Designed miniproteins, single chains, continued (4). Designs and how they scored, part 82

Each design is a single chain, and the fold is of that chain. pLDDT is the mean over its residues in the fold that is shown.

## One batch from the design tools (miniprotein)

Design m14832
Fold by ESMFold2-Fast:
Structure m14832 (fold): chain A 57 residues (1-57)
Amino acid sequence: MEVRRAALETAADINEVGAETSRKLAEERPEYREYFLRGAEINRRAAEENRRKAEEL
């Protein structure tokens, strides 16, 4: 069970980094702001879901 929890926590961490990167790109590339902000939201939601699943193991 520890392996599955660790995998979900790692996935959540990766998704959080992805969300942060997308937010930074939205600031640097305002012409693509909507695209990058959508990517940030998707990654943030994935991180929350993976963390929730890890807590329920």
Scores: mean pLDDT 82

Design m14833
Fold by ESMFold2-Fast:
Structure m14833 (fold): chain A 76 residues (1-76)
Amino acid sequence: MSKEEKIEIALTILDELVEEGKISEETAERMARIFIMHLNGVSYAKIAEGLGVSVATVRRWLEEIEKKVEERKKKL
């Protein structure tokens, strides 16, 4: 699966989480930005600095997004 395909799936999942009321639109936008930056080779530390979050938050959100992307792939 390409980086572009992973991004599209992640964006779809984040949009669904917003629609379900599980996260805010602002949180979804931040999570999407973190995921895109990570796929483009940006380090966790630089992502954390750029978004004003902790490295632990970057890691947690990336692990959660990747888990949900893999689960979605099995249903496509």
Scores: mean pLDDT 81

Design m14834
Fold by ESMFold2-Fast:
Structure m14834 (fold): chain A 58 residues (1-58)
Amino acid sequence: SHMIEELKKQIIEIAKKNGGVITEADLRELARKFNLSFSTVKTLATIVGKEHNIKVEF
């Protein structure tokens, strides 16, 4: 969906600006911004992280 593609782009952009790392605080902010659960955003970030060599820190 358009919303999921936009969320993926923002995950990649945040990680790129932060040396390849996305934090729990970043994921919680994205969850609020996109009106999704933290679990949903965390799951998507994990998938995106494997595809784009991004580290997810919890």
Scores: mean pLDDT 86

Design m14835
Fold by ESMFold2-Fast:
Structure m14835 (fold): chain A 99 residues (1-99)
Amino acid sequence: MKETMMRTLDIFSDIVKSNKEKIRKEAQEEADRILSDPKKAAQVAANSTQLSLKATSEAFRSLSDGVSSESDEEARKAAEEYMKEMTKMLALDLVTKAL
């Protein structure tokens, strides 16, 4: 149990760390896309707290799934979902700061 937990957590951590620049780039691209439409930017800004809380909740769930993973494949899927939600959260922060 303890060794399996460390292995799945290491796989999760390594995937997230190796994709750090991809997360940052995709967040910037999404933020730029939202900011290019004033109506969409205003709507995202108005809902930013709710959207950020949802993304944070989903990211925490993915992290929990990663730690609880019994296989390398489950840990990889959890890391992919975590990166997706972190990308959304970073994009929301960039949009809010630009307004």
Scores: mean pLDDT 78

Design m14836
Fold by ESMFold2-Fast:
Structure m14836 (fold): chain A 78 residues (1-78)
Amino acid sequence: MEELEKLKKELERLGFSKPVIEYFIALENEDYEKAIELAKKHKLFTPEEVPENASDEEVLAILKERYERIKKLIEKQK
C-alpha cells in the first residue's frame, strides 16, 4: 500500500496524467483487465506497437514491456 502511494506521487511529480498513473497502478496490482481497458480508452499505445489481430494476452505482454522500460527511466531520474 505505501509503495503504491509513493509510485503515485512520483508519477504525478513527473507530470504523468491521471489515466497513465491509474494504468501503472493497475499493472502493479496485476489488474491486467483494468490496465488493458485504460490503455485502449486513452490510446496509450499506437497501432504499430500492437498487431492488427493482437489478443489481450499479446497486448498485455507489450504493455508490461513498456511499463518495465518506464520503471527504469523513473529510477534513473532520481
Scores: mean pLDDT 68

Design m14837
Fold by ESMFold2-Fast:
Formats: C-alpha cells, structure tokens, sequence
Structure m14837 (fold): chain A 70 residues (1-70)
C-alpha cells in the first residue's frame, strides 16, 4: 500500500510539475539533475518502490488473467 501511494504521489507530482513548470524546461532540468549522484539514487529508490508495488498488484492481475484464460 505504501508503494502504491508512493507511485501515485510520484505520478501526481510529475503531472503537476509538468503543468506548472512547462514540461520542456522541467524535462531539461530533470536531465541535468538525474546525472547527479542524488538524482541517480532517487531514481533507483523510485524504481524499487515501483517494483514492490507491481509485485503486490501482480497477484490480482494474475488471478484475473487465469480467470480470463479459463
């Protein structure tokens, strides 16, 4: 649940930043920031949180997939 909430907050923050900052400039700044050790570490943590959220939700999708295939 924490991972799902973190994922949604991340997506919402990205949408707000793009909307408010005018996506092109924000994207360029993110490119520079992502080359820093701090940006790389944040990206790795985000990816790990997303993987955990997907694992928890994968169970539900697997059940739906099995029901559909059956």
Amino acid sequence: DRAKEAGRRGAEAARRAGSAAGGASSTYDMGIWSNTPEGIEAGRRGALAAARARTGEGGAQSADKMAEDA
Scores: mean pLDDT 51

Design m14838
Fold by ESMFold2-Fast:
Structure m14838 (fold): chain A 68 residues (1-68)
Amino acid sequence: GLSEEQARELARLVVAASGGGVPKEHAVELLVALGLSEAEARALVDAVPGETLSEEQLAALLAEAGRA
């Protein structure tokens, strides 16, 4: 899995590429690409309120996925 430092850097790059917020569907696709099941990725992303993820929110999800 990703280290916390790698998770933060990846979140920074993805959010920057998305214009400051990542759509939840794109976050699900990213988590699945990193080895989560679609069900696990959707559960994590759906726990976040709103329709987009901030850099801090995405970094937290990536770090949790790396620990699971």
Scores: mean pLDDT 78

Design m14839
Fold by ESMFold2-Fast:
Structure m14839 (fold): chain A 91 residues (1-91)
Amino acid sequence: GAAAALLGALFALAAANLAEATGDLEAQLLGGVAAVAAAVAIVLAAKGDALGGGRAAIAAGIVAVEAGLAAGNPAAVALGVAGIIGGIAGL
């Protein structure tokens, strides 16, 4: 449902921000991409588009995991995975 997609998007956004704060330029660029995707997921979920929001949250979570790995931050990786799970639950 839309609520699960929204939670997934929020976790992906938190992961992106944490990776950007703790990583180098690669983590910052990947985190920026993940944050934009998470923002799109939030907007779609808020409009009631659970499928679009869920898909965007999954994409944001995947990029946020990559950003967390580039940052070497396991908390960012864990939050990115939570974003993926929330996105899947939104479908």
Scores: mean pLDDT 79

Design m14840
Fold by ESMFold2-Fast:
Structure m14840 (fold): chain A 116 residues (1-116)
Amino acid sequence: SLDEKFEEAMKLLESPDPEAQVRAATLLAELVSKIDPQKAIEAVRKALESPDPEVQRAAVRVLGRLATINPEAADEALRKAMESPDPEVQLAAAQLLYTHGSPELQAEARKRLAEA
């Protein structure tokens, strides 16, 4: 079931193994259109807390899908992604906020994109 797949992804995110966390982000990207947006955002927020840039980049990819489906649910997590020390994560988050974010967040995204 979708709930079982979501539970599997959340269990993988709890692993200290970055490869398991990347697998979790891949599963979440497939599920994001089929599960509750609030559950998707919670999982992405957890992935963005990872110190591994590969996990953070995978999380931003999931956010790209979520922002297309529910922009409002993605706004907070995209703002958090812009705080990442990884320039690729920052740039990807800024591009998504520029395209799908609120007018206030679009203004912040324009500033970040000009600085990139």
Scores: mean pLDDT 73

Design m14841
Fold by ESMFold2-Fast:
Structure m14841 (fold): chain A 70 residues (1-70)
Amino acid sequence: MSDVLTAHADTLDGLSTTNHVNSVTYHTISVVYHSMGNTVMSTVYHQRSVDLHTTSVHLRGLATQLRDQA
């Protein structure tokens, strides 16, 4: 039983890390577009960065909860 919960938690931790890395990447892209005066694309990538960060935090919380159940 605990092996299944641990495997699911590990998957969620991996997804959380991927979303965090992607969030940082999109934030950097947003800053580059802003420096180029492209406010439309800057705003788009900023919003994507925020969404990915929020998803990363949520997935990390779920992984922690599953590990506590294991």
Scores: mean pLDDT 85

Design m14842
Fold by ESMFold2-Fast:
Structure m14842 (fold): chain A 104 residues (1-104)
Amino acid sequence: NEKKENIKHILIGFELGKKAKTLSREELQKLIEEVRKWLEEHFDEELTKIAETGDAKVAEELAKKALEAGRYGVAAAAYRLAANAVSGEEAEKYIKKAEELENK
């Protein structure tokens, strides 16, 4: 599923973004593999629902689980996906949560 792979790419890219300046090439490659494996093993159904329906609640659930795992970049990206599925003040709330995580 192309949409599902695109979502994984976004989530991984956000997790790498801030860490790219502090990690070696080997550490970055290991992190890519670890995050991809974690997403595929634990969130396959959630990623499918986000890809097919843009479910904001499923994206928020993924963000919360990413926070519990210390994956702030994945959490920020997941909140931005949730914002894309809603409008108005609810979207602004998700964007603000993502921005707070991106600044950490």
Scores: mean pLDDT 85

Design m14843
Fold by ESMFold2-Fast:
Structure m14843 (fold): chain A 78 residues (1-78)
Amino acid sequence: RLSELLRRALSLMDKETQEKVRKLIEEMNKAILAHDYEKVAEILREIRDLVLPHIKDPQFRAELERALDEAIAEVLAK
């Protein structure tokens, strides 16, 4: 779910913002492999702050924000 929402959100960004988010996703994947879930949560917050201002549809923004907040809570519960 979150992966689909993030892909949709990325399609609404300019190339520079897309590249920044892509680098954050790569860093997040490295943190997951290291079981550094605090770092994963930190990166998810950075993605949230970078992406949400570019979403003009308030319904989609709310859905994406909820999915990101749920993912952060789930990661921190590990």
Scores: mean pLDDT 81

Design m14844
Fold by ESMFold2-Fast:
Structure m14844 (fold): chain A 71 residues (1-71)
Amino acid sequence: IREEVAEQVRKLAEEAGLSEEQKEFAVRAAIAALDADPASREILLARVRQEVGEELGERIERLVREAIEKM
């Protein structure tokens, strides 16, 4: 699950043309959100949206929330 989320987030960021720093941040934040409490998770997802943009951030958020439902 974590490896799958990391790969999918990295792929989305690469397709969007983000820098290596932005890709690494998005992957790390998404993985951290999987283990976070609800309040910390919302903060992490908001930071992802701020860093990578609203559209891509929303796609990453949905991916993380789907992964949590399967855990």
Scores: mean pLDDT 79

Design m14845
Fold by ESMFold2-Fast:
Structure m14845 (fold): chain A 98 residues (1-98)
Amino acid sequence: DPLRDRLAELSALIVLYDDIIDRMEKEGMSVEEVREYLEQLIERLEQLKQNSPRSEDIERGIDILRKVLEELKKVKTYEEVVKLREELLAEYDRLLNS
């Protein structure tokens, strides 16, 4: 189901952006530091994937992390990160009410 799959992907992206924004607000992380954090998580998950029966689940998690990392390479400020999250929430709401 393409709609169900997109809603699941949007939900995962929104949850990841919530964590990122929380780290920026509470820990004072810059966008650059968040990118480094995500790169380190991807590396850790790639290593975990090689020895895990959950390799497919881990790969889906890595794909979500990579999508966010690529978007964050295009932005410089906390306000831009918040806007990316708001755009995902708006898409999620539109799809639910379609």
Scores: mean pLDDT 87

Design m14846
Fold by ESMFold2-Fast:
Structure m14846 (fold): chain A 56 residues (1-56)
Amino acid sequence: SLSEEEKIVNEAIDLLVKQGLTVDEAAEKLGVSREKIEELFKKYYGITPEELKALA
């Protein structure tokens, strides 16, 4: 099963790509800071959330 961090990053990807939210809007919806999303993206994917949106 996925860790809580992996669940957060996967939900953030859905919000950013499928729902077209900004990083700040995704953070607010998930109840986490922008900094936490940036940390998790770097940890799991080695990129920023903005870089992921550019690749999608």
Scores: mean pLDDT 83

Design m14847
Fold by ESMFold2-Fast:
Structure m14847 (fold): chain A 90 residues (1-90)
Amino acid sequence: MLEEAYKKGKEFAKDPELAEALIPVLKEALESSDPETRKRAIAAIIGMIEEASEELKEKIKKELRETLEKLTSDSDPEVAELAKKALELL
């Protein structure tokens, strides 16, 4: 349910303290062995980026950019495509 994850990401970005606290959780989800978990995490990150302040975007870049770059070569083509989209928004 990528749409729900995306909408939650947008909502969380409106609370900077909550959004920052979720970055480590999202990083762990991006590193999950389950491709559906990775897809949901990227969708939430995309939603978060679209609503994020510049300060939150810089935090996301610092903490998640390298992991997202690795996911552009993911074995699941949908994960790879979503990761590319997230990087284009950063």
Scores: mean pLDDT 87

Design m14848
Fold by ESMFold2-Fast:
Structure m14848 (fold): chain A 90 residues (1-90)
Amino acid sequence: LEELIALLEKRIEELRNNTFSRDEVLAMAEEVTKAVLETLKDRPDLASGLQTTMDTVLDLLARAPSDEEAKELLISFLRSLIAYFRQLQA
């Protein structure tokens, strides 16, 4: 989980410090989704719930009216994932 949390924190900093199109934000979200599911491969109970949440977020990102709104939505989601994984480690 620590390596996954570090990856999510790095992605948030990249999003905050660089310009991304909606398509690039969506591609990053899909990459993050794959990394999360791979990390949770031995926890199908958690993976199933997170897959549903991630599918919803991916749909919202694909429908975002602007590049900035898509970026802010992904940053918010990644922060929520970090908080969730930190709780699982406690």
Scores: mean pLDDT 83

Design m14849
Fold by ESMFold2-Fast:
Structure m14849 (fold): chain A 69 residues (1-69)
Amino acid sequence: SSEVGVLGMKAINAALAGDDAAAEEYLAQALSLTKSEEAKRLLEEAVRAARAGDFYTAMQLLAEAVKAE
């Protein structure tokens, strides 16, 4: 859903800002809205990439997660 994409983006932005608590909260909310195991995996990988400072990879993985749901 579009809400998964919005929450995924909030999680990525929080992770890039170093706000790990907010990143995990938004990620948990995004994961709760999808039934797709592939979308869940891609959302977790996107936030992991953001925590590593890899914005490009995080954005690509988020786009794939939204397509997978």
Scores: mean pLDDT 87

Design m14850
Fold by ESMFold2-Fast:
Structure m14850 (fold): chain A 95 residues (1-95)
Amino acid sequence: EVEKAREEAAKKLLEAADAILELAHSPDEGIYELAEKLREIAKKVLEDREKVEEALKEAEKLLELAKKTLPEPVVKLLEESVKALKKVLEVEEKA
């Protein structure tokens, strides 16, 4: 279950990164950096289970920035990513 939850969280983060690039009208340097950071967080979650808590904190910071600058559909994907990361930590505590 922990592995499946971690894979789902990584998938949500990658989906959010792709959506940011697709929905951005004339994406600038900042939008490319945001998408790249999401991909890096997803890689951390997938490769190192000890870094899920760190990934959650990074994703929450990106979500707060996204709420100010990005369209609602992208913000919702980031919210789902944060929720998925929280679920990974909950499943680990039950084990």
Scores: mean pLDDT 75

Design m14851
Fold by ESMFold2-Fast:
Structure m14851 (fold): chain A 68 residues (1-68)
Amino acid sequence: GGMEEARERIIELLKKAGLSEEEAEKVAELLMQGRGDGAGALMVNSGLSAEEAEKLVKESLEILKELL
């Protein structure tokens, strides 16, 4: 389903940005719940810059909008 495809795509995107599998799964869960602020904060706490986190949140929300 679209939810599963969106989740997989977001996790892959986050892993490419340098997040671990566990971190990527947690961030993806927050994004799928519409919690972009929480997702961004978790990314920064995981070592990404605020600019990188903002770009990844925006791109992930676009994936969700397109596939759901």
Scores: mean pLDDT 84

Design m14852
Fold by ESMFold2-Fast:
Structure m14852 (fold): chain A 69 residues (1-69)
Amino acid sequence: SPEKREQLIRELEESVARLDEHIKEVDKEIEEMKKNNAPEKEIVRKETRKLFLTLVRDSSIGMIDRLRA
């Protein structure tokens, strides 16, 4: 139904907003770690986390686009 579709879009948009906030926080952590010459393994771990969050975000955006089509 249109109502259920609109509800799902709103839930996905809220999820995307939360993921964008988390990605920004992880980016700040990575920048600070690089500035402080943190071990490469720790930087790679954070970069991997960012990639995972980005994948989940992009998947949610793709679902929104499909629901709006």
Scores: mean pLDDT 89

Design m14853
Fold by ESMFold2-Fast:
Structure m14853 (fold): chain A 90 residues (1-90)
Amino acid sequence: SEYDKVFNSYLSKADPNDPAILEFDAWLKEESLKEDFNEYKAIDKAKKYIDVDKLPLTVLAGISVQFRKYLPGDTAERILNSYIKPYIYS
């Protein structure tokens, strides 16, 4: 889809060593193990980076794929398709 093309274009330019990506990865790894964890906590954390005017969309794409490491596959892809890819496309 066009959403996938745009998202993957930004993702291909992402630096995996970006401090924001590393911070989100570390946070999500720990948070995903908590009994009270839910996907909306992860979405809210990601949205805080989006609300920072200084972060490029490449960093937002890199942050967003960390969901695939720590969340069930269906949950990760649903978050990406419903919240992240449409935002990056717009």
Scores: mean pLDDT 78

Design m14854
Fold by ESMFold2-Fast:
Structure m14854 (fold): chain A 59 residues (1-59)
Amino acid sequence: MLLDLSNEEKQLLYDVSSYIAKNGGIANLTDETLEEAARQLGVSVSTVRKYVEKIKSLM
């Protein structure tokens, strides 16, 4: 469950979800959107994809 995440993981989950919401939500995710999120958050695209999958599993 989300409560088992570290503070850094919780922050990243929040930042990724916020970025997705501002870009039309999960249904409008493109590779370019994921790359922009990765650049903005200072993480790899694979990390962003992993958190997107977590968000999808919670819906």
Scores: mean pLDDT 75

Design m14855
Fold by ESMFold2-Fast:
Structure m14855 (fold): chain A 66 residues (1-66)
Amino acid sequence: MLSPEEVRARGDALLAGLKENRDKVPLEEMRILLDSFLAYARKVLSEEEVEELERRFEEFLREMEA
């Protein structure tokens, strides 16, 4: 099981990687990857930390869709 610090770091790395590869990864695949990550994060992070991560992922998806 990843630590909360590792989960946050991996979330940041996932967003950075998807942004760098935005032309190679379909939006639907980005949604699936982020949803899968959030499902795992809910097992490790506090409710407040999950809410913050979910907000960041929603903002990211809006930027990629626009």
Scores: mean pLDDT 80

Design m14856
Fold by ESMFold2-Fast:
Structure m14856 (fold): chain A 82 residues (1-82)
Amino acid sequence: EPSEEAQELLREVQELVMSLKPLEDEPEEVIKKELLKRLEEYLKKKGEEKVWEEIKKNSPSLEAQLQAIHDYFVKKYEELTK
């Protein structure tokens, strides 16, 4: 069974993504920018602002930043399920 912390992470990320559903008819670039903004706010809320600063420094594009955040959440989930 995934830990309560792992389950909470999945739920919070899913709720964040679902919060963008009202924007589903918007251009992809608008949706991606809003998703990145909400993910930045989420990381700061969790005390992981340093992770966000490292992603910004090492990821030159919006798409690269979104991919890096996705990879970070996958890694964190895997660590919580060990």
Scores: mean pLDDT 79

Design m14857
Fold by ESMFold2-Fast:
Structure m14857 (fold): chain A 82 residues (1-82)
Amino acid sequence: PEMVTLPATALLLADANGEPVAAILGLGASMEEARANAERAFAELAAASDVPLSVAERLDTLVELPAALAAAHDALVHDLRA
């Protein structure tokens, strides 16, 4: 598949006990956009959660992804408890 390199902000989310519960990868055409997309996805998850969630780790980076995946998603969310 065709690959692209783009700005990304990775967030690791933890519960009140510090246990990892979810990971978010915000994607964008710029680092500013990637951060905004990661923050929006975190806010949506936190609002839907019955337990307090916090950002345990944050990394601004560049990621290589299939172009089709990058075009389809502003953020990728993975539930670590599922």
Scores: mean pLDDT 84

Design m14858
Fold by ESMFold2-Fast:
Structure m14858 (fold): chain A 85 residues (1-85)
Amino acid sequence: SAAEEEARALVDKVLAQADKTLREAERLAKQGRIKEAIFLLEIAIGMLLLTRGVLEAAGLLTEEMRKRIDEKIAELEAKLRELKE
């Protein structure tokens, strides 16, 4: 449906933004700016959780979209855990 196409485009955009945020957080962490790296990762995780929740509530969250979002959240959470050690 048109609504599912728009939802898919939103998921693609949010995932691309999360990838950019992960790269920036890795750059900041290498510079010793750990608190800033953690903050960016937490914001990105929050945005992915919000996107998942909104699409689920709207009945627009497909299994494929959920899997892609959840895999990216897991990747960001793994990096966040490394930085909090």
Scores: mean pLDDT 90

Design m14859
Fold by ESMFold2-Fast:
Formats: structure tokens, sequence, C-alpha cells
Structure m14859 (fold): chain A 89 residues (1-89)
């Protein structure tokens, strides 16, 4: 179910934001994100590309993800907030 998968994805992204705000390293958060995405059924190759895009180009991250799931405004906001927190680290 795409809606259930998107909700789980939003929770993973928000958890990553919270971890960065709590002082978790960027490397550990990237590892957490790759693992979380794979648990949601994304390939390791997709997870790596998406995580790299989250750091460098959040619009590319949104485009990559939109090919697999319909994006809510909450998911788009979580991606932008995650990008901002990664830039602060």
Amino acid sequence: DDETRERALTEVLRSAVDRLKQGTSVEDVKSFLRRGLQKLGFSPEFAEEFVDALVTDPDKALELLSEHVRLSDETKEAIRELHEELQKS
C-alpha cells in the first residue's frame, strides 16, 4: 500500500531529522536512512542515490522518490528539513 509505505518513509525521514538535532553524526544518519529505506523495500542502489541527493540536491531527492511513491506535502517538508539539518552539520 503506497500510503502506508509513504507514512513509514515520512517517519524514517523525521527520525533522521531528530537524530541530527540530537547530535548524531551525518555518517550515522546516512547509514540509518539507507537501512530504513531498504527495510521499506527500496534497493540498496536507490537508497545510496537518494541519500546522496538529500545532501546535495533536495529537488533531485524528491524527483527520485516520486518515481516510486506519491509524495505528500508532509514527506516533501521532511525532505527539505532533513536537507537543512544536514547542511548545518
Scores: mean pLDDT 83

Design m14860
Fold by ESMFold2-Fast:
Structure m14860 (fold): chain A 70 residues (1-70)
Amino acid sequence: MTVTVLSFTVSSPEELQERLDKIPQLSPETRKELVEEFKKLDADEVGVGVTVDSETGEIVGHAVTPVPSP
């Protein structure tokens, strides 16, 4: 069993949308959910993590977290 962890940092909901649109395993519903989570955080920059089952393409987990300021 192999899982792929996709992790990246974004500074806007638009950038997040562009990143998610490049991941074919994500449903339109999941992409909308992640963008809405970003908007609710009201943060300048957020870390995004998505865990995908490499064999089935199913999303096992996802998280959006604010990046702490230096």
Scores: mean pLDDT 73

Design m14861
Fold by ESMFold2-Fast:
Structure m14861 (fold): chain A 70 residues (1-70)
Amino acid sequence: SAVDAFKAQLEAQLAADTAQTRDAWLSMLDTHMPDLSEEEKERLARSMTEGVRYVDQKAVAKKVDNLKAQ
């Protein structure tokens, strides 16, 4: 269905954005928190990225529900 196609496209876009967000967090931590170990920086970047991903998944679900209601 059109709704299923839209959901698949949106999920693919979010996956790409998630990878970019992780790299952005690592870059920011390297610039502003240079005293943190590389391992700690990676852990924080992954944790922050997972938080954003959860919010994005909720946004996808809301958009799908809105399309079904229309």
Scores: mean pLDDT 67

Design m14862
Fold by ESMFold2-Fast:
Structure m14862 (fold): chain A 65 residues (1-65)
Amino acid sequence: MEEDREKAREMLERWVKARLDPSVSPAEVHRIGVELAAYISDVYQKNKELAQEIQLEYGKALKEL
């Protein structure tokens, strides 16, 4: 459970950094985002409560960028 939270946070930070970095191509940003979405979807199917908590926490962080 904690491993899933840590991995999701790491993947989200990687996606945010790629999105904010103009040297990263839109295609690569999209690919990273797809991988992140697939991971969150896998966690959601396994544990909906945990996935929702992750989404809420990171949604707040993204709005404060």
Scores: mean pLDDT 73

Design m14863
Fold by ESMFold2-Fast:
Structure m14863 (fold): chain A 78 residues (1-78)
Amino acid sequence: SMARDREEARRILEETLRELLERVQKAQPAGEEEVERARAKIPELAEEAVTRLDLDSEQARELRELVLEAMENPERFR
C-alpha cells in the first residue's frame, strides 16, 4: 500500500530528525562550543542519512526542510 509506505517513510524522517536533535542535546554537558560544533554538523549528517536510508528525492527534500526548520528554531536543540 502506497499510504502505508508513506506513513513508514514519515516515521523514518521523524526518527532521523530526533536522532540529530539528540546528538546536539547530548553535547550540552560539554559546553556551548561543543553544542555549536554539533549543530554545525546537522546538515552534513542529514545528507549522510539520505544516502544511508536510500531516501527518494521527495523524502530527501522533506528531511532537508525539517532540518532547516529545526536550525531556525534553536529551542529544539535544548
Scores: mean pLDDT 76

Design m14864
Fold by ESMFold2-Fast:
Structure m14864 (fold): chain A 71 residues (1-71)
Amino acid sequence: MAEEKVKEYEERIAQATGKERADAYFELGKAYLEMGDYEKAANAFGQALVVDPEYRREEVEELIKKAQDKI
């Protein structure tokens, strides 16, 4: 379930760096979107860009906007 995925991504974030950490934040944000937790989704996507500002920037920015639009 999405809750189980959240735990897996949080554990990966703690152990990963650079692109792998940004990737984990991106997946965490998508899991929160699936659960309807738009505030946490926007935060997770934002953290992906904090870790790697060029990581899928256009996609991540669109997803942040989409999540914020639902709040």
Scores: mean pLDDT 79

Design m14865
Fold by ESMFold2-Fast:
Structure m14865 (fold): chain A 69 residues (1-69)
Amino acid sequence: SRERAAQAAGETARKMGLSDEGIEKVVEAARQADSPAEAALRTIEAVRKMGGSDEAIGAVGRAVFEAMS
């Protein structure tokens, strides 16, 4: 579900040290997606734009894809 993906994205972004603004942007990106692949791509882009590391990008994308599959 979109809500499960949004929750997974937010929790993972928080664990990876993103700011409150970054976490909110990642959660919003997950909620706007219509598929697991789109959710992963949108959340990866949000993490990158908010200055997340490659590790954070990978962790968030994986968590979101798994939550929607």
Scores: mean pLDDT 82

Design m14866
Fold by ESMFold2-Fast:
Structure m14866 (fold): chain A 100 residues (1-100)
Amino acid sequence: SLEALEEAIKKVEEAIKIAEEAGDPLAVTALRTALKDLEEAREALKAGKVEEAIRILELAEGVLGITLGRARIHGAPEATLKALELAIDAIREAIAALKA
């Protein structure tokens, strides 16, 4: 649903603020890229392209998952890890809602 995607956009914006406060420019950059992908998915969904929207969201989830893995290896602050997890979980919820 469009509502689930709008909620995911809000959660990613929240995650960006958390990462900015944590002072992690790499996490901020990854999250801002994910936000642009979610905005593109929203436009695809408004155009009735549900499968395209799902593919864009799955790619964004994958990229953030890699970013989270790297952040863990490099000992990023817990706030950074929580921000990335918040964004990933919100995107997963949006994907599940679109597949229902």
Scores: mean pLDDT 89

Design m14867
Fold by ESMFold2-Fast:
Structure m14867 (fold): chain A 85 residues (1-85)
Amino acid sequence: SIKDMLEKKLKELEELIEQAEQAIEEGDDDRFSDLFYKIQQLLGEIRRLMGQLSEEDRKEAQKRLDELQKRLREVLDKHSEKLAK
């Protein structure tokens, strides 16, 4: 149950990051801001759920989260570059 909820939220996070990348490409700063807020809220929920997992499941989830956080960092860097123009 908790593992299934976390998997769904990690998938939602991936989808929101993809939408944020698209918003940057389209120059839609308002949409990017809305998506970034949702991403921050979802990250909080994911961290809370991870605290309820077994050690093994938490390690697996952390690896997936680390990959998504790396991708989010790349998105934020791309947004920063566009704002500097």
Scores: mean pLDDT 84

